# Ledger of designs, part 57: designed miniproteins, single chains, continued (3)

Each design is a single chain, and the fold is of that chain. pLDDT is the mean over its residues in the fold that is shown.

## One batch from the design tools (miniprotein)

Design m9976
Fold by ESMFold2-Fast:
Structure m9976 (fold): chain A 76 residues (1-76)
Amino acid sequence: SIKDIESFIDSLQQKISKLQSKLKELKAKLKEMKSDPSTPQEEIQTLELEIQFIEGMIALLQGMLSFLKKRLDKLK
């Protein structure tokens, strides 16, 4: 139903928002770690991989959101 699609869109938007907030925090942490010469390179690399993973997840969820919004527009 239209309501089920709208509910799923809302759920995806909430998940994207939470991941974007986490991404902002991780990028700030990465900048701080890179400015500290005592930070192990392995920790920097691990955080960079986590950032890349979350960016990939956001892109996938945004793709799903775009598809669902197009479907909803055709039903209205």
Scores: mean pLDDT 87

Design m9977
Fold by ESMFold2-Fast:
Structure m9977 (fold): chain A 55 residues (1-55)
Amino acid sequence: SEELEAKIEIAKLTYEDNKDSVSEETLLKRIEESMKEAGYSDEEIDAIIEAVKSV
């Protein structure tokens, strides 16, 4: 839970830092691919992406 929350915050910061330079679709896809390569579960990835979309 705490680890997931930290991952969500990192993803939100990455999104905010890059949202003006790339499209939302491209940025979300890159974040998702990076998490998948890092070994995150599908459930974690879904939760993180939904949290980022709420920003």
Scores: mean pLDDT 78

Design m9978
Fold by ESMFold2-Fast:
Structure m9978 (fold): chain A 91 residues (1-91)
Amino acid sequence: SMLSPEELSKLYRERAEEMEKLLKENKKKIIDELRSLGFSDEQIKKVLEMLEKGIETLKKVGENVTVDKEKAEELIKEHEEELKKLQEELE
């Protein structure tokens, strides 16, 4: 079953709030874990920036999915392309 735009908006907002809380509460632990995996300080910075950008994108998608579907779809696509580029840089 396909979710309604209203249900999608709520889902994206709730997911953004959960991710923001997790990042805020666990930021040091995330940094320490990435460092233990051999990530450089520059790579860790890029990962954190992408996580923060992802949260912002989820908030914007949640705001736009009921009012501007095309903008919501563009925001998702842009973030997916940025994630792919980051993954290639970290490999």
Scores: mean pLDDT 81

Design m9979
Fold by ESMFold2-Fast:
Structure m9979 (fold): chain A 107 residues (1-107)
Amino acid sequence: PEEERLARYEAELRAMTDEERQKVIDRLKSFVEVLRKAAEIARRLGFPELASELTKLANEIETYIKKAESSPDEDEQIRYLAKAIVVAERGGEVLTRFGELLDRLRA
């Protein structure tokens, strides 16, 4: 499923303009910030494992973004952005679980 998702995102990114791909990069950067803030909250609430998972995902996305931005080759940039998106989807699933946990704590 991951390889199929990667191929799908690569095809979608390839069909985008440079401006559209830059918006994807900007959204991924914003999402990294959200994951890092969520990790800080999780750590303060006594969920160090969840904080570690969120931090790891944020670091992975950021690494792929940096590789994409530093790549002079369009195909290589697209490949790294597709990888960043797949990691971001996993981050979204973790954030959903965290949100559900916070709702239970709030009662």
Scores: mean pLDDT 88

Design m9980
Fold by ESMFold2-Fast:
Structure m9980 (fold): chain A 81 residues (1-81)
Amino acid sequence: MEELVREARELEERSRELIRRAEELNNLEAVNTAYQALNLARKAIVYATKFKDLEKAREYIEEARRLNREAERQLREAEEA
């Protein structure tokens, strides 16, 4: 549980950083993707701590990680163009 919460909080912080950068660049697609990742990271914390559904928490962590990578890709492509 503690490890899953730590992972989810790290993903949450990364999502907030990506939202900030995407907003600075007016990249609405990356903003939306990063917000989706943020919401999933928060759900992972709730499922791990309140509902004690560790399998669901892992699923949300994996999806949040995927969406953070997608947001990073969207930002990188915009900066390289």
Scores: mean pLDDT 85

Design m9981
Fold by ESMFold2-Fast:
Structure m9981 (fold): chain A 62 residues (1-62)
Amino acid sequence: GYKEALEQGLKELGKKTGKSPEYIRKLLLQVLEGKISVAEAAKKLGVDSGHVSILVELLKKS
């Protein structure tokens, strides 16, 4: 389901970036709330904007 996909994505991105899953979730929540852009979150995490966009959609549907 969407919740399981989100948790797996956060774990994998955390391993790749060295950042905590909770920090990543906080950035995704800020995107969902319109406080920062997808591009800004992607820059902070060091990943492509498409990856962030997918995780934001999973968070929205979880």
Scores: mean pLDDT 84

Design m9982
Fold by ESMFold2-Fast:
Structure m9982 (fold): chain A 70 residues (1-70)
Amino acid sequence: SSLINQIREETEKQVEELRKKWEEMKAKAKADESNRQIYESQAEKYETEAKVLKQDSDALVADIERRFAA
């Protein structure tokens, strides 16, 4: 389904953006020892947001597939 492909592509774009933000925070944590814990906390936030986004996307795709499989 083109709709499912569109949802997956949009999710992948958003997850990739969050991955870049995560990498930026991890780099800052390595470069700035005094603020390491703050940057690591921000990285964890982006990782959690990416997981939730994937979970919601998978649930939406599963719902669409159920509706069109019958």
Scores: mean pLDDT 86

Design m9983
Fold by ESMFold2-Fast:
Structure m9983 (fold): chain A 91 residues (1-91)
Amino acid sequence: SDKAEAEKTLKELGKKYPEYKPLLDSVIKALGQDSETVIRLLEEALEEVRKKNPDIVPLVEEFVRKLSGTLSGTTVDYKKLTKLVLEFVKK
């Protein structure tokens, strides 16, 4: 399924970019959750980034905003999600 493929891709990216693993793990956990839970999980992940890598916070904030719009709702676009994550980690 598109969801399973997205989860696999995010896990593989977390292995290649260990600095983003906590953020990517939170994205995986947010898949299929209600909008309030998604926002909470992404904000918790962003706070961890602020503690470890403050210099990249503006880029991560933009990424989290795009993710919230993609993950919050009745239907998740897993292909768009995977593309957003790939573009972010390759920066």
Scores: mean pLDDT 74

Design m9984
Fold by ESMFold2-Fast:
Structure m9984 (fold): chain A 73 residues (1-73)
Amino acid sequence: SEGTHLQLHVGSTLAMIRMMASVSEDPALRAELLAVADQIDGILAQLPNMSVAQQRQVLDDVEKQQQALLAKL
């Protein structure tokens, strides 16, 4: 349903961050990307226990975090 789209989007962002880590030549940046990915993976496990408003906030926060990481590439 509609709620599954938020979880899919967060999951896609997680996959993208892991891809960025796999192609990063900077060991420090790679470690930061993997740490962020691990944090997001933990949040994904909690999404079913959140309201739709909380899930939207999580997606917004995760997207902002991804943009900050992209700026370091």
Scores: mean pLDDT 80

Design m9985
Fold by ESMFold2-Fast:
Structure m9985 (fold): chain A 95 residues (1-95)
Amino acid sequence: MVEATPVQREVAEKLREIGLLTQVELAAKKGQPEVTLSLESDEESLERDKEMLDKVVEKMKELGITKLYYSLTHPELREHLKEKGEELGIEVVEI
């Protein structure tokens, strides 16, 4: 496996964040009350992925999207999303 440099990893993480936020904005523009999100996480990415999900859920609340279908590989990330969704009044459903 080729390990990404720290700069390459940071850029990839920012592009993923932008991509997810763009999906939320596009759903809102289409008048969709629902967004679907899939995110692969490991132990090393967990803290950053939690911050990314917080931004996604906050963006959903800002734009009036009330339901998130998710597929998340890490159990701690699933628990974090459930807690954040409950806090912000967004229904989160595992697929």
Scores: mean pLDDT 78

Design m9986
Fold by ESMFold2-Fast:
Structure m9986 (fold): chain A 81 residues (1-81)
Amino acid sequence: MEEVEKLLEELKKAIDNKDYKAFSRASLRLMEYLEQHRDDKELLEKVKAFLDELIKKSKDPSTQAGLRALKAAVDELLAQA
């Protein structure tokens, strides 16, 4: 499994389980991975699309806020790429 797919799966599992510590950890790992691949616009676009889907499916305001913050960070990386 590709590292980014694993990180996105960990993020989704944390949300499904309402495990905010796991969510924070997965978010940090994902951002560290994306920083190492900041020039990969296709990768950043795929992650952004995945986050948009998670936001749409989430009904928890705290989870939505966390996902929106993560998406904003991805948008910032895309603007710099």
Scores: mean pLDDT 81

Design m9987
Fold by ESMFold2-Fast:
Structure m9987 (fold): chain A 100 residues (1-100)
Amino acid sequence: SLSEEQIKELEDIILNSSNPFYRIEAVLTLIENKIPFKTEEEYKAAVDLLKKYIDENGNIIYNPKTKEGGIGHPLSLRAWQLFGTKPLEEGLKALEKLKP
């Protein structure tokens, strides 16, 4: 299980990190550990991150400027492992169970 300090760090990353991949990784970590969101703001940020950066097949949307994301990205593989064949749909359902 995650410590309170680890949870606080992940919450801070979701709201404040300039790196969208760190923010997505933090969301997936809270979902995997079934940690409820403490605030509506954190919950909405997590929903927006999944909708913006994960495609219908669960792949992280490739950014040609940063050369990050796409099929085989570690976060794409993690989303498939956590959510199966409909990663965006199942990820959003998992988030709804973790509402504050």
Scores: mean pLDDT 77

Design m9988
Fold by ESMFold2-Fast:
Structure m9988 (fold): chain A 68 residues (1-68)
Amino acid sequence: SALDELKAEVERRLAEIDATASPEEVLARLQELAAEVTRRMETLSEEDREELEKFFKGLVHRLLSRHQ
């Protein structure tokens, strides 16, 4: 499904961000990814949007917890 494909893409991109050594680059790439995810959520159903939002926030929280 489009949701499953987007979740896989987000997870892959967050892993790439997590591998970045520069805190400034991590923040910049997270902002770019968050903006893109937000735009894509506008085209999803309410249920799919909630699922994607929870998934994305969970991954971001886990990433930031490792760096802070």
Scores: mean pLDDT 78

Design m9989
Fold by ESMFold2-Fast:
Structure m9989 (fold): chain A 67 residues (1-67)
Amino acid sequence: GMKVTLELKGENLKELGEKGGAAIQKLDKTDPVAGQAAQIGGAIGMQKGALEMKLIVEGSKVEVEAK
């Protein structure tokens, strides 16, 4: 599949979740496999308490860079 990079940033977890959720849902409508991988990556980043993260999605795989 296509390699997709999502950069998510919020001032708090609620804002990050809202902005990130919208971006991930848009991806899920285009490629459900990549959308599911991005949802998992986003959840991992949020569990680390990161307010800024980069999700690199390739097919069903996701790489999470939490900052």
Scores: mean pLDDT 76

Design m9990
Fold by ESMFold2-Fast:
Structure m9990 (fold): chain A 94 residues (1-94)
Amino acid sequence: DLTVETVIESAIGALEDLKKAIKRGKESGDPSGALLSLGPLYVSRDAALSLGDTELYNLISTTISNVETNIKNKDYDGALKTIDEGIKKLKERL
């Protein structure tokens, strides 16, 4: 069964994996792995929506949009900062 806590923990795990993919993208100059690593975050976003948690849905959606924009602009350091802010906000909800 889905709980808010399970969705938050899933989103944090997805952001930590995305952080690793962004670091690899920075080293290689190839954003493709980082863009593919956004997939699990869409799953966590949709899970939040299914629970009716609009605030959690909006937090995950905003984090996805900001990170995707940073990756597309090759602003890997900006993407890492956005992820760290997202993780912090998610942890504050546990």
Scores: mean pLDDT 88

Design m9991
Fold by ESMFold2-Fast:
Structure m9991 (fold): chain A 72 residues (1-72)
Amino acid sequence: MVLELAETAYELGLVQFKQGKYEKAIKYFDQAATFGDPELTSKALYNRGIVLEKMGKYDEAKKDFERAKKLA
């Protein structure tokens, strides 16, 4: 199901993030945010924001954090 795919993408995003693979982490969190329910989308956007901060993309990170907060 789409939600199961989104949950798997979120888990893979966390793995890539822990390995310092920030671009791959963002792609997986994008998939999780696109196909997940509001709770999963919130978690994915929050973690995507953290990755973007580590990449120096502060404006994009702020947008992800604000959207995550609205869905939480």
Scores: mean pLDDT 83

Design m9992
Fold by ESMFold2-Fast:
Structure m9992 (fold): chain A 88 residues (1-88)
Amino acid sequence: MKGLDSLVLEYERGYKLTKEEIIKAVEHDIDLEKQRLAEAEKAGNTELAERSKQVIEDLKSVLEKVKNAKNPEEAIKILREFVEKHRA
């Protein structure tokens, strides 16, 4: 499925997204990261598990911010900042 970076690019290309669609995309990414965390813990990969925990916490913060955004444009700005932070 498309990641949050792909969603930001689609919006910038002129796709009109609702705030609800943006919220659903963030919730989906949280669920995927929770699955990755469970798999890492099962495999005993503590480094990967710790990274996944940090990403989940950051995504939960993003979810709260996008829920409080006034419009889809503000929500996408929040997602863009998250994506840029995690690329560095």
Scores: mean pLDDT 79

Design m9993
Fold by ESMFold2-Fast:
Structure m9993 (fold): chain A 69 residues (1-69)
Amino acid sequence: MEKILEALKKYLTEKKKMDEETVKRILEIIKKQIEGKISSEERRELEEFFNKHTTDEDLKELSEELKKL
């Protein structure tokens, strides 16, 4: 869990140049999904985020792995 979140933070900030606040929010939602505490609203927000990045193979693979949890 911790390794995945750390790698994703680095990827989103260094490779995708996303703002720190957006990255922090998305990581918080992903952590909640892994813990089984995600709300329907947060799940929709996460799905919208990944849908915007479906052309990115690494993010696509991550999205599929998170859906299996």
Scores: mean pLDDT 71

Design m9994
Fold by ESMFold2-Fast:
Structure m9994 (fold): chain A 85 residues (1-85)
Amino acid sequence: DFEELLNEIIERLKKFYEVTPDEKVQKKIKEFIEELKKLSKTKSKEEVADIIQEKLAEIFELLYEEAEKNKVSKEELHEITDKIA
């Protein structure tokens, strides 16, 4: 279910927002959440999925670097990415 997957991504991003001490990463996460909410309302599921894949790649690069500092599970991040791919 696309809506369920989107909500999972948003909840994961909110969790990392709370854990992340780096304000630049927090801002990027918040912007991504807001953008996802707008996209899901105005775009088709297929278009939103394509955009999510591209933006998740960038966000996960940053989250992986930050996760290494904060001991967040990389497997959990990979599971979300795999569901989209």
Scores: mean pLDDT 66

Design m9995
Fold by ESMFold2-Fast:
Structure m9995 (fold): chain A 90 residues (1-90)
Amino acid sequence: SKMLEILEELEKLTKELGYLEDFESILETARELIEKGADEDELELAAAYLEGTIRVLEALKEGLERAEEVNRAALEEMEPIVERIREKRA
């Protein structure tokens, strides 16, 4: 089902980003809509909202990957500076 595929994609993205716990309630709510037999129009509307969330998370993933690159570069530059400061105070 389209909703099940969307839920699997959302769960995968939230796991990759480390936000699974923050999205547990929406994942549980969407699963409950399937289990309790929500109609096709209700499921389609819910799917559209979840797809919007997935697009935002994909953009955040790209941003975090760029932030991790900047953080690694900063740590490489800062570590020698910290060591020099420690040596000057010894």
Scores: mean pLDDT 79

Design m9996
Fold by ESMFold2-Fast:
Structure m9996 (fold): chain A 60 residues (1-60)
Amino acid sequence: MSEADIAASVELIRAAGRNPSQAVLREVSERTGLSVSTIRAILDTLPLERWAEALRELSV
């Protein structure tokens, strides 16, 4: 995935707050290629500032 997709994904989650909607999670999934369940796991385990690193590691 591109750095623009990572940045957009982080901003979508930041704007949505603690309980992002299924629509937001689906858009992040589409941009990153990760499953919604993987995105939820990252939300539960990492602070937002670590998301860019985690998304880069999980990108194919």
Scores: mean pLDDT 75

Design m9997
Fold by ESMFold2-Fast:
Structure m9997 (fold): chain A 80 residues (1-80)
Amino acid sequence: MEIPSAEELDLAKRYVQRLLEWILNTIKDENMRKWAQEQFERVLKLLDEAKRTGDASILEEAEKEFKEMLDKVKAELEKQ
């Protein structure tokens, strides 16, 4: 129920950004790359909002969207 510290959220944002860069270099499907970029940008915005407000529900939304995005990326990589 406690939100992570600002430093922990900044670390999470850097990790998410690094994963996006890797996905954009690895995924060959242009539509999947565009979708992944949109989802990562949404997750990053939610992390910024959680840091600003201290609202755990926003962090929960960010975690959910990030997990759904990773599952779809994994499925796409298996098809390549």
Scores: mean pLDDT 77

Design m9998
Fold by ESMFold2-Fast:
Structure m9998 (fold): chain A 111 residues (1-111)
Amino acid sequence: EEEKKKKLEEAAAKASEAAGHALQVAAEAYREGKKLKEESEEKAREYVYKKMKEAVKEEKLLSEELGKEIGELTAKGALGTEEVGKESFKKVEELLKKAVEEEVEKAKKEL
């Protein structure tokens, strides 16, 4: 049982680290997208989507669907008001938290 607990803690730590990295990429894409919006909304949107697509390739935690949803939320936040940005990031955090919970449950079933 102690071995199972340790493996579960390691799986949870790895999933949380991956989620933290994905959130950091989304936050950086938001900040840069907000700046690029002044030049072109299209360029800002393309930049955010490209960054999230790259994050999906690096982070196994991120499915193509989850990466696309986070990308759309991040782009909406960058192109919108600060209120929209806060709401979008709250949803991104909730999506990543759910992804971590699903990875932990999957690891628990494989133990």
Scores: mean pLDDT 80

Design m9999
Fold by ESMFold2-Fast:
Structure m9999 (fold): chain A 64 residues (1-64)
Amino acid sequence: SLEELIAEVRTAPLPPEVLAGILAALETGDKTVVRAAVHDLLRHVPLSPEQRARIRALLERFLA
């Protein structure tokens, strides 16, 4: 779940510094921090509909 979410986020076309910040947030494993980081990613990064759906599904599975 969390590892799959991290792997999917690593495929996103992000500058290395931005990616590092998001990965650091995800690696905390804190549900509130992870939700906020993924929410920010989905709002500010132009991702394909397919990648958005995968990231949302992985977040939902992690938060369950």
Scores: mean pLDDT 80

Design m10000
Fold by ESMFold2-Fast:
Structure m10000 (fold): chain A 63 residues (1-63)
Amino acid sequence: MKEIELGENPDVELTLFTEDGEYKLKVTRDQLKEALEPFKGKFLGFSGKFTLEDAQILVEVLS
């Protein structure tokens, strides 16, 4: 599993499942949209604890 960490105080932590493997993201909410951009079109699923607003960003960027 590869880890991607953005920001000094991450407030969103999730695992992305892609065709290339699993990625663990530790990001601030402000960085979430930017951190997800490279995974657009490669996305298979995700898991973690996130708000409804975070989930909307996940769907919007990864779809």
Scores: mean pLDDT 71

Design m10001
Fold by ESMFold2-Fast:
Structure m10001 (fold): chain A 75 residues (1-75)
Amino acid sequence: KAEERKKAIEKAMDAVIKTLSPEYQEEARKLKEKLLELYEKNPDFDIDNPSEEHQKIVEEMKKLIEKDKADKAAA
């Protein structure tokens, strides 16, 4: 069900955001909102062939997670 997928994505994103430093949490929340908005507009998106917008959001989230890891390792 589309509603269950949205809730699962929100929970997964919230879990990741909680592990990030506060500075990165705000940016991650904005990415989460953008991703949820895309799901609301196209709930039947193709997971094997996501839109460029979807891919960019995922890439930005991944970069944010890697930046947080690098900062924690450097500290």
Scores: mean pLDDT 74

Design m10002
Fold by ESMFold2-Fast:
Structure m10002 (fold): chain A 94 residues (1-94)
Amino acid sequence: MVEEKVKEAVEKGKETAEEDAEYLTEKEKLSEEEAEILKKALLKTYEEAGKKFVEILEKKLPVSTEEFHQEGLDILEEELKRLEEERRREKAEE
């Protein structure tokens, strides 16, 4: 599944790079040589960025969105419980 996400990110990056290169070529009236250099540079940059983005997501969020959301809620619930117990302890002493 991670391999599919990497492939999708790289493919999307390449599409965006081609669109951006085409747009900038038309807007700035670049020569054919300048357009080719820009396209090559954008393709490589977007491909590397796409791969890095998936790696970051894999390291930080290796779980499903649903599982991540549930884990987040559980952590929040535990934190709130801890703060409530701490407040109750302070009130009992003071």
Scores: mean pLDDT 63

Design m10003
Fold by ESMFold2-Fast:
Structure m10003 (fold): chain A 87 residues (1-87)
Amino acid sequence: MVEELREAYEEAERARDQLLAESDEAMRKQIEISMEAFRRLVELAEEDLEEAEREAERIYLEKVLEEYKRIGAPEEVLKRLEELLEK
């Protein structure tokens, strides 16, 4: 998702000069404001995504392990999940 967001920003940046040339002064200001907000969003997503992905993976594995314990999955499967959590 961050890669798609970055790609979209790069495409918008490449098209910006054409958009600005076709816009009046008021619209140009709106475009610049939108581009700055978009850039900030990409920066925040890039900074937090690795942390968020690590936490999401950990939470996912913990929930899967908890469910598998509840349904009586084989010990070998449970051990493998525990190893993934410990890394």
Scores: mean pLDDT 66

Design m10004
Fold by ESMFold2-Fast:
Structure m10004 (fold): chain A 74 residues (1-74)
Amino acid sequence: SLSAEELRTLLLTAAKELLPEEEYRAFAQQVDAILAAESDEAAKRARLLALGRALATRHGVEDFLALVDQLEAM
């Protein structure tokens, strides 16, 4: 299973490739805000997965949606 830190790395890597710099920076701030707001590893992972799903849906990335579904099932 992926840690919150591993999910952060994957989400920021995907966002950097998909988004313009300004949007990437805003997205990175959302990721950091989730990690700062939650003390539970499980809560961090759940919120990061939800954010990843939103990113994948916005950009129509079917393979990324499938990955998020698999990670949520863990």
Scores: mean pLDDT 77

Design m10005
Fold by ESMFold2-Fast:
Structure m10005 (fold): chain A 83 residues (1-83)
Amino acid sequence: SLAEALATLAALDRLAEERKRRVEADPSSVDAETKALQEEYDRNRPLIDRALAALEEEARRAGLDDSTPVEEVREFLERFYAA
């Protein structure tokens, strides 16, 4: 579902930011954690891809065309749901 997909993307963004902060604070403690987070991201990639496809379909129904980049589609839907 879109809600699950957006929650997954938000969780991944939060993990990426947290990882960045830890690398800056203590580089030596992060290598194994960075690998684990990358593996988790790779495991969830099919779910992310399906979520992006669903978002693209909804944006197309809202009048965006097939030439619109997926990133712009995501920004449109984020704006729509944030409003």
Scores: mean pLDDT 61

Design m10006
Fold by ESMFold2-Fast:
Structure m10006 (fold): chain A 70 residues (1-70)
Amino acid sequence: SIKEEIKKLYEKYKPKLSKEDQKIAEEELERVIKLIEENPDYSEEKKKEILELFKKNLETLVEKTEKEKA
């Protein structure tokens, strides 16, 4: 399911994040999951768009964390 894909993305990226950025990612995860659960009428296309935006946000947080370590 799309919710499982979203949770898998979070778990995949979580180890690459600082503790502060993990909290931000967790808040975004909760927001995105709630959005999908409260809108079961969303098309599969819309759900994929939400997934892609979430992935982009996680990638941005990872890049930020890596720059702070380098």
Scores: mean pLDDT 79

Design m10007
Fold by ESMFold2-Fast:
Structure m10007 (fold): chain A 99 residues (1-99)
Amino acid sequence: ALKEMEELLEKVEEAVEAGDYKKALEYAKKLVSLAMKSMDSMSKEELEKALEILERLAEILQEALEAAEKTDPELAMEIAVVLVAAAVAITVIKKEIEK
Protein backbone atom coordinates (compact mmCIF):
# COMPACT_ATOMS: atom_id res chain seq x y z
CA ALA A 1 0.00 0.00 0.00
CA LEU A 2 2.69 2.55 0.98
CA LYS A 3 4.61 2.16 -2.33
CA GLU A 4 1.33 2.53 -4.27
CA MET A 5 0.58 5.72 -2.28
CA GLU A 6 4.04 7.10 -3.20
CA GLU A 7 3.43 6.26 -6.89
CA LEU A 8 -0.01 7.96 -6.79
CA LEU A 9 1.51 11.09 -5.19
CA GLU A 10 4.10 11.26 -8.02
CA LYS A 11 1.24 10.97 -10.56
CA VAL A 12 -0.65 13.81 -8.81
CA GLU A 13 2.49 16.00 -8.98
CA GLU A 14 3.04 15.20 -12.70
CA ALA A 15 -0.62 15.92 -13.57
CA VAL A 16 -0.55 19.27 -11.71
CA GLU A 17 2.71 20.25 -13.49
CA ALA A 18 1.00 19.41 -16.82
CA GLY A 19 -2.04 21.54 -15.86
CA ASP A 20 -4.27 18.43 -15.93
CA TYR A 21 -6.13 19.11 -12.70
CA LYS A 22 -8.89 16.58 -13.51
CA LYS A 23 -6.31 13.77 -13.78
CA ALA A 24 -4.56 15.03 -10.63
CA LEU A 25 -7.93 14.85 -8.82
CA GLU A 26 -8.49 11.23 -9.96
CA TYR A 27 -5.07 10.18 -8.60
CA ALA A 28 -5.62 12.19 -5.39
CA LYS A 29 -8.98 10.44 -4.75
CA LYS A 30 -7.32 7.03 -5.27
CA LEU A 31 -4.49 8.01 -2.88
CA VAL A 32 -6.87 9.10 -0.07
CA SER A 33 -9.05 5.99 -0.57
CA LEU A 34 -5.99 3.69 -0.50
CA ALA A 35 -4.68 5.34 2.71
CA MET A 36 -8.04 4.94 4.47
CA LYS A 37 -8.45 1.29 3.40
CA SER A 38 -4.84 0.34 4.31
CA MET A 39 -4.28 2.13 7.65
CA ASP A 40 -5.58 -0.73 9.86
CA SER A 41 -2.82 -3.03 8.48
CA MET A 42 0.01 -0.46 8.76
CA SER A 43 2.78 -0.38 11.37
CA LYS A 44 3.42 2.88 13.28
CA GLU A 45 6.40 3.59 10.97
CA GLU A 46 4.24 3.01 7.86
CA LEU A 47 1.50 5.27 9.30
CA GLU A 48 4.10 8.03 9.82
CA LYS A 49 5.19 7.71 6.15
CA ALA A 50 1.54 7.66 4.99
CA LEU A 51 1.00 10.86 7.01
CA GLU A 52 3.94 12.55 5.21
CA ILE A 53 2.47 11.52 1.82
CA LEU A 54 -1.02 12.84 2.70
CA GLU A 55 0.39 16.12 4.09
CA ARG A 56 2.29 16.63 0.80
CA LEU A 57 -0.91 15.81 -1.13
CA ALA A 58 -2.85 18.41 0.92
CA GLU A 59 -0.16 21.03 0.12
CA ILE A 60 -0.38 20.28 -3.63
CA LEU A 61 -4.21 20.35 -3.60
CA GLN A 62 -4.25 23.69 -1.73
CA GLU A 63 -2.02 25.23 -4.44
CA ALA A 64 -4.19 23.70 -7.18
CA LEU A 65 -7.35 25.04 -5.48
CA GLU A 66 -5.94 28.59 -5.42
CA ALA A 67 -5.08 28.33 -9.15
CA ALA A 68 -8.49 26.84 -10.11
CA GLU A 69 -10.56 29.40 -8.11
CA LYS A 70 -9.64 32.11 -10.67
CA THR A 71 -10.64 30.18 -13.84
CA ASP A 72 -12.85 27.14 -13.04
CA PRO A 73 -15.17 27.38 -9.98
CA GLU A 74 -16.56 23.85 -10.59
CA LEU A 75 -13.06 22.32 -10.62
CA ALA A 76 -12.15 24.40 -7.53
CA MET A 77 -15.12 22.84 -5.69
CA GLU A 78 -14.03 19.30 -6.72
CA ILE A 79 -10.47 20.01 -5.50
CA ALA A 80 -11.86 21.42 -2.21
CA VAL A 81 -13.86 18.21 -1.60
CA VAL A 82 -10.75 16.01 -2.06
CA LEU A 83 -8.68 18.40 0.09
CA VAL A 84 -11.25 17.99 2.92
CA ALA A 85 -11.10 14.19 2.48
CA ALA A 86 -7.27 14.33 2.72
CA ALA A 87 -7.51 16.49 5.89
CA VAL A 88 -9.87 13.92 7.48
CA ALA A 89 -7.47 11.07 6.56
CA ILE A 90 -4.55 13.04 8.11
CA THR A 91 -6.54 13.49 11.36
CA VAL A 92 -7.48 9.78 11.54
CA ILE A 93 -3.86 8.64 10.89
CA LYS A 94 -2.51 11.05 13.55
CA LYS A 95 -4.93 9.55 16.10
CA GLU A 96 -3.92 6.00 15.06
CA ILE A 97 -0.20 6.85 15.52
CA GLU A 98 -0.91 8.15 19.09
CA LYS A 99 -2.42 4.78 20.17
Scores: mean pLDDT 84

Design m10008
Fold by ESMFold2-Fast:
Structure m10008 (fold): chain A 71 residues (1-71)
Amino acid sequence: SDDEIVPVRVRDEDTGEVYELRTERRLARLVGAMLAAATPPGSRITVESPDPVVTREVAEALRARGAEVTA
């Protein structure tokens, strides 16, 4: 269901920082928007999740704020 908690791994390729998060599938867009608000434009970011909806929503939010995303 959309309430299923799934992992999301977000790596900043410029700093090497890794954020290991958990999100409900339905909240992926909100989580992506929150991450995007904290991400400088031009950042190179890798997004990994076993859930393709979560990967897409997070990557889209980051790209909308000017990040270069590998997903």
Scores: mean pLDDT 83

Design m10009
Fold by ESMFold2-Fast:
Order: sequence, then C-alpha cells, then structure tokens
Structure m10009 (fold): chain A 69 residues (1-69)
Amino acid sequence: MRVEAVKTGVQVRVLDYLRQHPDASRAEVRAYAEEVVETFAKHMRLSEKEKQEVLDAALATADAALAAR
C-alpha cells in the first residue's frame, strides 16, 4: 500500500544516512528522518495521521540502529 511503500523508502534512507554518517548523533539522525518524512508527505499528499505513522516507524528504525552501535 502507499503508506507502507513510503515507510520502507524512509527507513532505507535513514539506514543509508547512518551508514554514511557513523558518528551522527541521535538528534542529527532524528532531524534527517523528519526532513525525509516531510519531503515524502509533500510529494505523496499524506494525511497528518499517515505522516505521523511514517515518522514513528522511521524514528523506531533510527533508535534501533543507534542502540546496536
């Protein structure tokens, strides 16, 4: 579905960002995730609820990856 495709795209971009910036702080990774979600939300016409679901998934992915360092 549309929202699931966006979640996957954002998660891949967040993981790629962490790969390119291994010293990135949690705050920097979260700021990047928020920027990517806003870009996708604007392009894909996501509702505020869908945007929040995508952002929550992206932040969970970022937090899990940072915890595994």
Scores: mean pLDDT 78

Design m10010
Fold by ESMFold2-Fast:
Structure m10010 (fold): chain A 93 residues (1-93)
Amino acid sequence: PLDKEDAEELRERALELLKQGNLHGALGLMVVLASSAGEDHPAVAEVYTALGEEDFKRGDLDSAKKLLTRAVKIDPKDERARELLKKVEEKLK
């Protein structure tokens, strides 16, 4: 099992790859994080939120909704993820 420090390092690396536009690399690290730390780990939720935000900015509303729904399921108190999910759902109407 991944410890909290290792999970945080993988989260930061995934977010950095996303910032660089390396969506495939970010997804790869997120899969490693989810399988090692557990899919319900807060670090996994944060990466899902960041991926969903990027998909939303690109206009990929279906993908953004799936990712943000996962983030909210893992961390229902994350106001950023909930607000983004609401924005995506409003645009899909």
Scores: mean pLDDT 76

